# Designed miniproteins, single chains, continued (2), part 67

Each design is a single chain, and the fold is of that chain. pLDDT is the mean over its residues in the fold that is shown.

## One batch from the design tools (miniprotein)

Design m6327
Fold by ESMFold2-Fast:
Structure m6327 (fold): chain A 83 residues (1-83)
Amino acid sequence: SEAERLAEEALEALRERRYDEAVELLAEAVAVAPSLEEASRIAVRFLRAVEAELPDLPPEVVARLIGAILRGIGEVLERELKA
């Protein structure tokens, strides 16, 4: 899916220390998910991958990633509520 592709691109950007790009890609990945369930699944899988592969990420980067996830979830919820 597009959401999964964007999440994979976000993780690759994190590995390359392209933090601003990773945050925006993650926000888009979550936002384009077809359902709240899928958005949550993508977010959880992403955070688990980050914890496993990049445990030493700066706390401010982790906070920005969580913020991106919350923004994306907000977009999914707005679509669900207006459908």
Scores: mean pLDDT 87

Design m6328
Fold by ESMFold2-Fast:
Structure m6328 (fold): chain A 85 residues (1-85)
Amino acid sequence: SKEELIEEIEKLYEEALAEIDKTVSDPAQREKIKKELEAVKNVLISAIDQDGDVMRVLENLREALEGTSPIVQKFIEKAEELVEG
């Protein structure tokens, strides 16, 4: 169900937040990456909730966020696996 998919995305988000807190030592970079991650999560959850083309949204996010934090890239990759599975 879409409710289960949203719950799994929220779990991935919490995992990514924990990784940021564990690996990113600079407070300014930490806050920047957290804001980028929150924006990605919100766009994905909105697309799922609105029965939108989630795979297209993920593709657009990958393109827009090329060269950003590896943590954000990993979150997008894991979200793609959930949506395809």
Scores: mean pLDDT 85

Design m6329
Fold by ESMFold2-Fast:
Structure m6329 (fold): chain A 65 residues (1-65)
Amino acid sequence: AVEEVARILAEAGASEEDVRAFVEAVRRDPSAALRALQRTVERAIAAGQDLAVMVEAARRASELL
């Protein structure tokens, strides 16, 4: 579920703004969920979040989409 994916991303250190943008993107087009997840992870890594933590979060989140 989108809510569970949002929780995983937030716990991994994605910003509140990026998590909200992810949820809105998936609500508008569920078929773009994996692309929205990729963008959120890329933004978090670019912002200096731990690469290993974000990669593991992306793996877990993708299993729910």
Scores: mean pLDDT 82

Design m6330
Fold by ESMFold2-Fast:
Structure m6330 (fold): chain A 94 residues (1-94)
Amino acid sequence: SALLNEIKRLMIELLELYEKKAPLSELKKVAQRLIDAAREFLAANPALPAELKAAIEAEIRRVEQAIADNASPEELVKVSIALAAAVERAERAL
């Protein structure tokens, strides 16, 4: 999937920013793009089982909350990994 490949590229970008100790604002921008890509994946796959849709929506909310709370770079990376994993699980079910 083009969207899953985009999510994987965004995760690489997020991890590179984290390793070079980039400002939290830059990590938050990539995390927001990850949320946008995950929502696009949901819109593109309306036939996904309800459980998989709910799992992705729950992980989107966790990343949105981490951004809103100005969570640590470590926490932002952690919740972003969980979101990417949820999308990958859903892609495998297609």
Scores: mean pLDDT 91

Design m6331
Fold by ESMFold2-Fast:
Structure m6331 (fold): chain A 90 residues (1-90)
Amino acid sequence: MEAIEEGIKMIGEVLGEEAAERLRRAVEEAEAAAKEGTEEARKRFLLKQVEIVEILAEYAEKVGASEEDKASLQRLLATAEKIRAELAAE
């Protein structure tokens, strides 16, 4: 996905190659899970979405994103935290 490739490059330039590799892996695993079509794959997909959101939030903080963008990311993080907690409780 073109937007994902651009995002990974930007993450690498700001957060370093290790963060870029973590994002790339999370995206690849999410895509694989989405294609699998099982309930277990759905859970993996959601967990990878959480990881992606966390990396994007770190990036936004370091680049000085707008307060509006930071607020949007905080709402996504809150949703991701709820999803992670729900999946961990199973």
Scores: mean pLDDT 76

Design m6332
Fold by ESMFold2-Fast:
Structure m6332 (fold): chain A 80 residues (1-80)
Amino acid sequence: MRTVVKIPEDIWPKIDFSVLIPPIEKKYNVVITPDPENHSLVVRGGSGENVKKAAEDLEKIIELIGQGLSTEEAVKKVLS
């Protein structure tokens, strides 16, 4: 299963992918690959439910970063 999470161009440079990606990959057993050309994250996994949940958590984290939270703060708030 595969999905794509779009990130607004103005938010893309604010994201620390080294902080964002590992905890979501671990939680949902998915692989997340940044696509800088398209300002998106490609989420892949064996479970469609886990891919969907990972994408939903990514969208929530990105929204919080857009509101002024750091990547670390946004990840902690969504994954706690």
Scores: mean pLDDT 87

Design m6333
Fold by ESMFold2-Fast:
Structure m6333 (fold): chain A 100 residues (1-100)
Amino acid sequence: SAIEKLEEVIKLLEEAIEALKKGDIKKFFELIIKANDLLVEIYDNNELTEKQKELINEIIEKLGDIANNVKEGKISKEEAIEKLKEVIKKVEEIKKMIEE
C-alpha cells in the first residue's frame, strides 16, 4: 500500500541520515535511490489525489537536490542532515493525509 511504502521511505531516510553521520557516502546514496524508487511507485498509485501526487513529486525533487548538492560538495553533512529531517517531516504529513 501507499502507507506501507511511505513508512519504508521514512525508515530509509532515517538510515540515510545515520550513513551521513558515519561518513558512509556510498550507503547514503544507495538509501536515497531506494527511497526515491519507492516514492516513484507511490506517485504511480491511481488511489492518490492530484494534490497528494504533487506533494510526493515535491519530495522526489527535494531528495534529488539534496543528493546532487552532497555529490557536488555544495552543502555540508550537517546541512544535508537538517534538510533530510525536513523531508522526513513532510513524508509523515503526506502519510497522515492519505490515512485520513
Scores: mean pLDDT 87

Design m6334
Fold by ESMFold2-Fast:
Structure m6334 (fold): chain A 59 residues (1-59)
Amino acid sequence: MEELKKQLEQLRKTYDALEKRLENARKSGKVSKETLEKMEKDIADVRKEIENLEAQLKK
């Protein structure tokens, strides 16, 4: 359980960092649509991994 909790905390930090980068990229107007879509996909992948780990911890 401890390892899963640590992994979950790290993933949440990664998710927050990626979301912040995406917001900054959108506001800057210097990043291509393709890059923004890739960033959104990366965020969605991390969110899915967080949900899977949370489900494991709730069982």
Scores: mean pLDDT 80

Design m6335
Fold by ESMFold2-Fast:
Structure m6335 (fold): chain A 94 residues (1-94)
Amino acid sequence: MDAKIEELVARAQAELGDNTDLAAKRALLARVAREAAELAAKEGREELALILYGVAAALDRDEAATERYVERLRELGREDAAEGIRRLAESARA
């Protein structure tokens, strides 16, 4: 595992432990996904960065951004990731 991504996950877990607000937890997860995506992009892990940006967009309820990332992942043959992000977006809107 990438040590920087593990550090982000550990910080998120600590913040989640202190927070009972579902909306605040969703916002925290979106922030962690964006930070992880930026690290993945900086390290040349382009597909992982796209997946994580898509996760962040879905959690932020940004439908236009979510659709663009889903379409891009489909172009790259990553149908499983595209479908996962779409399902996450539906769950975040419920």
Scores: mean pLDDT 78

Design m6336
Fold by ESMFold2-Fast:
Structure m6336 (fold): chain A 101 residues (1-101)
Amino acid sequence: MQRQIDILQRSVEEGEKQLEAAVKDPSYSQQTLESIGAGFSKSSKGLSEAYYKLGDSDAIKEVGDRSGRGSDKLRSLGVSKGQAYLDDGRKYVEDLYNKTK
């Protein structure tokens, strides 16, 4: 479990770093940004599932918050499909968090 969490954490961190770089670099294509959004969403869902199995509700909530921040960046970049991927990821994570209550 811990090794899988470490891999998924690094994947989410990589998505966050790519979106931060994209905000500063207008050369990122819409297709690249959509791909980043899709990957970030997938990693956030996987990470929240791993934390759900551990009973760590606070960690699930933080994953949801991180997905929301990524969605906000994709919205600022005008990438509606990428934003939709992260909004879907956030909803999935929020649904898991609510199951811990």
Scores: mean pLDDT 85

Design m6337
Fold by ESMFold2-Fast:
Structure m6337 (fold): chain A 74 residues (1-74)
Amino acid sequence: LQEKLELRSKATLVAQKAIDEARKLSPEAHELVGKMALALGDVEKAREYAEQAKAVNPAIGPLLDEVLKLVEEL
């Protein structure tokens, strides 16, 4: 009944907001979070970059986990 395109667009926007927040909170993981954002079409690569970013700053882990969960539901 609801347009699936609208739901996908909203999920993508939420994921992008979480990525932007993680990059602001962790400048030291900025490049890895950026690579994860570019790899969102490839869940395995996005997960690999997310794990590397968590190793640099564990505090952004929950934000990256939220992004991966949203991508897996798309």
Scores: mean pLDDT 72

Design m6338
Fold by ESMFold2-Fast:
Structure m6338 (fold): chain A 88 residues (1-88)
Amino acid sequence: AKLVAEMLREGVETARAEVEAALGEEAGERVARALLEAAELFEEGRVEEAIELLARAAAELGEAAYGLDKEEMEAHAREALTAALEAL
């Protein structure tokens, strides 16, 4: 959990810059905030809550950027995040 939290914090500025380039500064700030909140939850051992937070943020970005269904995107993001954490 601590390693994942450190990786999320280290990746915040890269994720912010990439999302800002694609979707604008407001979206970049939103993703940076979600990553920092998730990192805090991972450090506390609240893994399920961290995954839920990240999945919701991803779904909101997908809806805003591409008009994707929020519920479907949230489910896909949750599955992808769980798989990514298992790979770490």
Scores: mean pLDDT 74

Design m6339
Fold by ESMFold2-Fast:
Structure m6339 (fold): chain A 66 residues (1-66)
Amino acid sequence: MEKAKKAAELAKQGKVDEASRLLGETMRGLSDEEARKINEEGLQKANETGDLSEGAYRAGEAAAKV
């Protein structure tokens, strides 16, 4: 899923707004279960690091594996 990989790359570059937009588009094509799992992984990483860009990067990586 190329959009998810691109979202992860943008998040790593600190472009959180652009990353979130692409991640949202990616998740629109997923089941509620898959979207929830990706969101939980991103939220967990953001809570662990205190960094929203790390959370977005983790969510993008998780979405790319679906």
Scores: mean pLDDT 77

Design m6340
Fold by ESMFold2-Fast:
Structure m6340 (fold): chain A 76 residues (1-76)
Amino acid sequence: SLAEKVEELLKRIDELVEQLKKETDPERQQQIIDEIIAIAREAAKLVEESGDEELKKKFLEKAREVDKVIQELADK
């Protein structure tokens, strides 16, 4: 289902965020960020297509968590 695909994409984002937190090389950090953005764009399209309010809420919460991690890396 669309919901299952979105949940798989959000889980992949979680795994990439954990890799990003452990990465010290700026070039590799940017590569991970680019991959997170690409997956997030795919998830956003599926969320919009699903019309599922709970799925949208989960996506927005994940997007906020990702933004915080990226901001913390920029502030170092």
Scores: mean pLDDT 84

Design m6341
Fold by ESMFold2-Fast:
Structure m6341 (fold): chain A 86 residues (1-86)
Amino acid sequence: SLNQELLQAVVLYHRGDYEKALEKATKAGELAREKIRQDPSLAENPTVQKVIELAEYYEEGDYEKAMEILDELYTRLLNGEIDFVD
């Protein structure tokens, strides 16, 4: 589940396990791309956009940019600003 991978990523990030957090967040981005193929309206969801952008930077080897997006997602979750999808 995209929501489960993203929640696991945030928990790992909070714990300071940045490598595993980034791997889980990247998995959430892969699942987000799959969901957009089934429901294109999800491309407008800000959380979906951010996890896909994170996965793209990770795939390009730009781990610094991927981590910046993960930190933004973590902050948004703490503020209750994450709109989860099934």
Scores: mean pLDDT 82

Design m6342
Fold by ESMFold2-Fast:
Structure m6342 (fold): chain A 58 residues (1-58)
Amino acid sequence: MEELEKKIEELKKKRDELGARIVTESQQAYQQSPLQALDITFKGTEELKKIDEEIKKL
């Protein structure tokens, strides 16, 4: 149980760090190009989904 909890916490930390970066980078990109902001958001969301799926499969 505690081993799983540690794995979940590490994945949650990675998710939070990635989420913050996606928000910052997409906002900056949107000021210059909505398409670049969309690309950053799409790629970042795909990585977030992978982390969420790993958490769910534990």
Scores: mean pLDDT 80

Design m6343
Fold by ESMFold2-Fast:
Structure m6343 (fold): chain A 81 residues (1-81)
Amino acid sequence: MSLSESFVKLVESVLNDESLSVQQKVNFIRQVIAYLSKKYSPEEVLKILEALLKWLEENKAPEEVIKMVREELEKQRKIAE
């Protein structure tokens, strides 16, 4: 399984956890993105976030989650430039 596929599955599990508020889901996903940014190159993180954003849009994820991932993607693009 690719790193992108593993991260998408993790996010899917978080989004399907009915015990978590939308804000808790956003915060958890943001923390995992921060962890990935410390371990992987900006180019690798960009590929992961692009795959995640596509999955979120196709699966009608909450707008707050989509917005946060778009913001993180733009930050990684600026770092990779």
Scores: mean pLDDT 83

Design m6344
Fold by ESMFold2-Fast:
Structure m6344 (fold): chain A 64 residues (1-64)
Amino acid sequence: SFSGLEIEELFRSADTDGDGVLSKEEMKSLGFSDEEFQSIDKDGDGVIDPEEFLGVLKMLEEKQ
């Protein structure tokens, strides 16, 4: 399972702009599709914040 440190490191490594959110391009670098990005982007703001990203990783862990 992902630890809090691993989640932070994964998020930080994908955050190419260093703006504290993940763009669609950054999410694609992690293996997410455009469709998956749209389903994760609950705010509809075009970026993934750390809370949305954490929620996705927790869901993936719980399904394994």
Scores: mean pLDDT 71

Design m6345
Fold by ESMFold2-Fast:
Structure m6345 (fold): chain A 76 residues (1-76)
Amino acid sequence: SAKEEAMKAIWEGAQKASDYLLQGDTEGAIKAAEEGERRAIEIARRDPSLTPEQKREVERRAQRVRDAIIDAARGR
């Protein structure tokens, strides 16, 4: 489903960001997190079968994961 695809995009972005953080690459981690968020939102928005509530849930989760990774990368 589009929701599962969107969640997978968040997870893949988080995994790439984690790999960059393990290498000490803060910029790579931030870019990976932002790309995961962008892909998840695009996937959710393109699917007309998702309810507005489901689209908002994906967007909120993508944003929260992105924020958490950026904060971790910045030592917050």
Scores: mean pLDDT 84

Design m6346
Fold by ESMFold2-Fast:
Structure m6346 (fold): chain A 80 residues (1-80)
Amino acid sequence: MVEEFEKKVEEIMKETLEKVKKAKSPEEALKILHETHLKILELLDEYIEKNPEKREELLKIFEEVDKKLAELAEKKEKEL
């Protein structure tokens, strides 16, 4: 279950990185990163609701990914 969440998050991140590379502007890249953040938050909420006993493990995976998204957003923000 936690492994399934991690796999889905990895796929979302791969798609996001490809979209960011194809973005025509830093503003477009930031929008993509923001949409990805919201999508992962929604997925996290769904998994926690179904498996509350795995909350800590799911949150750790989310925090790691959220940090990566924040670092990418910071780099794009500096290009504005």
Scores: mean pLDDT 84

Design m6347
Fold by ESMFold2-Fast:
Structure m6347 (fold): chain A 89 residues (1-89)
Amino acid sequence: SLVEQLREQLARFEQDFAGAKQLIEQLLADGTLSPELLQQAIQQLQNTIVQLQQLKSQTDDEALKAQIDALIAEIQAFIAQVQQQAAAQ
C-alpha cells in the first residue's frame, strides 16, 4: 500500500539521520568538525526536513504524520544543539 511505502521511506530517513547524528557527534568530540563541514551537514539536514514535509503531504494517516513530525522536531533540535556547541568553541 502507499502507507507501507511511505513508512519504508520514513524508516530510511530515520536510519540516515541516526548515522549522520553519530558521525557529527564523533567529529565534535574529536575536534575535527570544521566550520565548512558543519555548514554542509546542517544544509543536508535542512534538505531532509523539506523531504519529510513532502512525505507528510502524501498521506492522511495521522500516526504516520505524527512520526514524521517527531523526526522533523528531532532533526531541528539536533541542528540547534550542534550550532550552539560549535559557537562555544
Scores: mean pLDDT 88

Design m6348
Fold by ESMFold2-Fast:
Structure m6348 (fold): chain A 99 residues (1-99)
Amino acid sequence: SFLAQEQALREELEERARELEEKLEKGELPKKKIELIERIEELAKKAAELIKKKYPGTEEARKKLGEITLLAVRGITGSEEEMEEAIKKLEEMIKELEE
């Protein structure tokens, strides 16, 4: 059940990124904010794939995937400062996973 929830939240993150990109053309969103959103999405995907590879079928994978999802969702829905913090945390998680 939790894996399905994490997948749904991941898909929601991707949809929000697309909507925000569309809104940039119709409304006024800073280019930097769009770039930060895209970076969060990219890093979250990379971290999720590393977790699946390192901890396949485990409760540890489920917990770590949940952490990535929460970091990504918080980042994309937050301020530029929160987006930069989410990027930093995702990069740290990737570094730890690659060790």
Scores: mean pLDDT 75

Design m6349
Fold by ESMFold2-Fast:
Structure m6349 (fold): chain A 90 residues (1-90)
Amino acid sequence: MSDEEFREAVLEALREEEAALEKADLSPELRAALREALEVVREAAETLSAEEVLAALAAGLAAGRALADTASETEQAEAFARAVREAAAA
């Protein structure tokens, strides 16, 4: 898949997730954390190659997974966003 095809697929998935967040019964804190997570993925998809975006997402998922049994959903979302941002800056 080309970088452009990958970017369009990611942006479409992000649009669907943003629409889901608008309708979900979530705490304001969790909604804000998830919105931030979607925003850092969107920025990565718009500025990085497909390989770099996948590496950043892998780092985010690993950070969230490490907290899955000990942290709130808000903390997991914040860890994901932080890891994606750090990986994208490398």
Scores: mean pLDDT 80

Design m6350
Fold by ESMFold2-Fast:
Structure m6350 (fold): chain A 95 residues (1-95)
Amino acid sequence: MVAPIPTIIIDNLREEADYLLSLLDSLSPEEQKRLAERDLPTVQRLLDLTKKYIENVRNNTSLSQEEKDRLISRLEDVLSKLQTLLDRMQQILAE
């Protein structure tokens, strides 16, 4: 079983999502499509993985409620950013 991920991993995922969102706004339409085609499967996988981590934290019997609340809050921030990124990439590919 995968333990709840450390805060540093969650923060790194958040920063990567923020970076990709900012980068996407700076790219030409053609470059946006190439980025979306290449990285959409990775973003989908990270979104699914983040959802699994949230479920794992909720179901963990060794964590205090305070620890669960902190981890879930951070994971939900990551989930929100990844969902926004996924939605934008899908819109770009749909044209």
Scores: mean pLDDT 79

Design m6351
Fold by ESMFold2-Fast:
Structure m6351 (fold): chain A 55 residues (1-55)
Amino acid sequence: SLEELRARLERTVANGVALRREQRGDTTPPSAAEQAAYAAAVDRALAVEEEAAAA
């Protein structure tokens, strides 16, 4: 389902961000702009999946 796909994408993005921050040794929380960018990326990925499913 799209809800399951959304949850999976959100988890994948969060894990990717955590890994990148760990690799650079950064313990600073993500900025509001970064958090907004993550949300926008998930929304765009879901929109692409919805368009593919509708076609």
Scores: mean pLDDT 69

Design m6352
Fold by ESMFold2-Fast:
Structure m6352 (fold): chain A 79 residues (1-79)
Amino acid sequence: GKEKLRELVAAEIEALRRDTSLPPDLRAQLIALLQRIYAAEDDAEMLAYAEELARLMGDYYGMSDEQIQAVVEAVKKAL
């Protein structure tokens, strides 16, 4: 559950630090939100930051509300 999610988040932070394909400001915001998810002590806080992350990515990539909700539900199942 949560420990495996933290491992995946840590790996994603390192991948994003090396990824120059994203705009620098967006990359910094994504990394900051992932760091907050990693540091979150309770499921509600972790889910709240994950929802902000999904919304930020959804706005950038033009994702539908249904696609954003699918990401949020996947995080809920991982907790």
Scores: mean pLDDT 79

Design m6353
Fold by ESMFold2-Fast:
Structure m6353 (fold): chain A 75 residues (1-75)
Amino acid sequence: EEVDKAAALAVAGQIAFVAGDEKTALENYKRALELEKKYAPELIPWLLKQMERMAETSKDPEVAEEIRKLIEEAK
């Protein structure tokens, strides 16, 4: 349930990112990360790799900066 929600949000974030909707991807990854921190910390390394990829390829500097901040806070 809560782990399933985290997984669904991570997948939704990845779909949004591939579709070019970086702000929706950021919001979904952010929510997934918060749920994983509390209920499924073993999934965090995979999510952080997806977020790092997004930060590197993002065309929106504000989105890239927020992603990098979230990654650093999760370490």
Scores: mean pLDDT 80

Design m6354
Fold by ESMFold2-Fast:
Structure m6354 (fold): chain A 66 residues (1-66)
Amino acid sequence: MSREERIEKAIEIAKKAALAAAEGKLPEDMARSYALQEAKKLGLSDEEAEEAVREGEERARKEMEE
């Protein structure tokens, strides 16, 4: 799996976690912690994991608005 594929996968996981939190299925802090943990398991650095989670949360917000 390429670095770009790992980042995109982390973003998608973060997006799904953020959407689940928005639906009340999961507390927001637990959703964020889960997404960060999964990004790190994919071999991303702390900075890359934080960026992927922010991007995923942003995509989730846009999906809820549109």
Scores: mean pLDDT 81

Design m6355
Fold by ESMFold2-Fast:
Structure m6355 (fold): chain A 80 residues (1-80)
Amino acid sequence: MEDLLKTLRHILENFGVPEETIERILKVFEEAMKDLTDENIERAIKEVRKLLEEAGMPQEKIDIIVKAVRSLLEAAREAA
């Protein structure tokens, strides 16, 4: 879990996501990690997209970040 959170933080920082938005996204990711159902993954993805849009991130960067978050959640599900 710690390694996935660290990887996600690194991705968000590299894309220039504001620190407050990073902390909120990490909380969404941690909540999804508690129960990795398809429903919870989709809910987390929608919330992450909303947070990035509220932070004023360009749509192209949002799409890349959302794909990365989905991949990390799916990797966590396979590792469980």
Scores: mean pLDDT 83

Design m6356
Fold by ESMFold2-Fast:
Structure m6356 (fold): chain A 77 residues (1-77)
Amino acid sequence: MGESALDVLTNRMLLSREDAEAVLRAFTPASEPLTDVYDAVTRRVIEDIQRLAELDVPVDGVADEATRAAMAAALAA
């Protein structure tokens, strides 16, 4: 299978596995299991974080350093 949403958050956003699971759980509908979440849902989660953090990023869904910082801050809250 391709890269999972958990793998993207862990490897590209540099989140711990626990933090990545917390983010996915918060943004993924209860009807979808975390292990079956694919790129489309992961991209939406990253885009939502970018919008919530009001980041001035040139492209949607890109895991930039600012996006990683915003996700870490959101999980700490």
Scores: mean pLDDT 55

Design m6357
Fold by ESMFold2-Fast:
Structure m6357 (fold): chain A 79 residues (1-79)
Amino acid sequence: DDAAIAEALALVEAALAGLSPKERAVLLRYERTAPNELDLRAWAEELGISQGTVSRLLRRGLAAVEPAERRAADLLHEA
């Protein structure tokens, strides 16, 4: 159990470490935001970039982390 948790955390941390600072910042905001509070336009205005740029940063962050999160979930579900 503890070993599975440690492996799951290591997988997610490795994925996050591979992200740019902006990709990580957008992804962390997404993870902390309720689905009904998602407003990519407002985030773009706050960051001084286009909504398309926020969408690309979020998509790249999610693409990098999703496989690690899925593997982590599988490990925790089996434990």
Scores: mean pLDDT 75

Design m6358
Fold by ESMFold2-Fast:
Structure m6358 (fold): chain A 96 residues (1-96)
Amino acid sequence: SSILEELRKKLEEIVEKLPDEAKPAAQEAVERLISHAEEVLNDPSLTPTQKAVLILAFAIGLNTELYLKFPGNEAVEKAIDEVNKIVLEAAKQIES
């Protein structure tokens, strides 16, 4: 999927900006998000709106896990804000 390829690229650009200690957990979160999004996008029983909502909800959960792993890390908090914006834009594209 072109949407998933663009999403992965943008997320990996954010991971590159993180401190080395956070990169492995962030990269794992990217892989988990892309895998989940691929399954959701390929599910013929789901509407475009349901697909968008499920992908967004899963991303929020992963970002929450990352935040809890690195409490008080401003670089991680900034990355989470950027990821939320990128995933929301991808979700809007999926819904349309």
Scores: mean pLDDT 88

Design m6359
Fold by ESMFold2-Fast:
Structure m6359 (fold): chain A 81 residues (1-81)
Amino acid sequence: SEEKEKILEEIREVLLKYAEGGEELAEAMVEAFRTDFKAGVTKEELIAELDELIAILEGNPDPRVQRAKEILLEIKKILEK
């Protein structure tokens, strides 16, 4: 669907913007979202999964992990549109 493609494109743009440590996690999230969208998972369910991942990353002070968290927060904003 066009909406799902737009979401994945915006996620890819976030990847390009944050092309330092954390990119692999963001790429994995893009693939997970693509798979979930094909399976009919809702945006609300994806946001819930994203919140769980953000919570896991929150406890790690590593700058790369914090970068990954910021990427996930930007993806969450895209899904909330």
Scores: mean pLDDT 75

Design m6360
Fold by ESMFold2-Fast:
Structure m6360 (fold): chain A 56 residues (1-56)
Amino acid sequence: SPVKQAVQELVKTQFRGLGDLTEAYLQGASQDELDALRSQLDRRIAALDRQIEALL
C-alpha cells in the first residue's frame, strides 16, 4: 500500500532525524546548527505528511 509505505517512511524519518539531532548535540553543535537541523527535519516531515494526506 502506498499509504503504508509513506507512513513507514514518516516514522523512519522521525527516528533518524532525532538520532541525527542527538548525535550533533553530543558532538557539540551550536544552537544555530541544531535549529537548522530541526528545521530541515520539520520540512521533511511536513512533506511526508502532505504526501500521506494526498493518498487518503
Scores: mean pLDDT 85

Design m6361
Fold by ESMFold2-Fast:
Formats: C-alpha cells, structure tokens, sequence
Structure m6361 (fold): chain A 85 residues (1-85)
C-alpha cells in the first residue's frame, strides 16, 4: 500500500513534468497533491526526492492558484517531516 502510493505519486509528478497541455499538467499536479496529503509522516523520507520535483513543476505552473496551493502542500510535507525527524 505505501509502496503503491509512492509509485502513484511518482507517476503523477512524471505526468505533470511531461505534459504539454496545461489542463493535463494541472490534473496531474492535483493528483500528486492528493497523494502527497495521503502519505503518513513515516513515509515522507522516502518521498523526499519527489517533493523537490513536485515543487519545481508547481513553480513553473501558469495557474498561480494551482502553483501556490501545490507548493503549500509540499511545504507542509517538509514541515511534517522536520517536526518528526
């Protein structure tokens, strides 16, 4: 289950990175955001490389609301990890 969530998160980020269409990229970012929120604190260390990639894709997003919301979710994940490290 945990491994499946990480694989799905990686696929969602990959889709967002590769998408040429804004709507497809936003859908992929929103899926990644939901998957990231579903991870437990103990699963976050394994997701660390994905957090950086997700932040980079979100930072390039044209929809500023989507960009800020996704970046906020990534920031919260970093904080959750730091508090429990």
Amino acid sequence: SMAELLEELERAIEEAEESKDEEERVEALRRAERLLRSLKVEELPAAEPLLLRMEEVAGKEKDKEVSLEVQTTVGIAYLRRAVHS
Scores: mean pLDDT 83

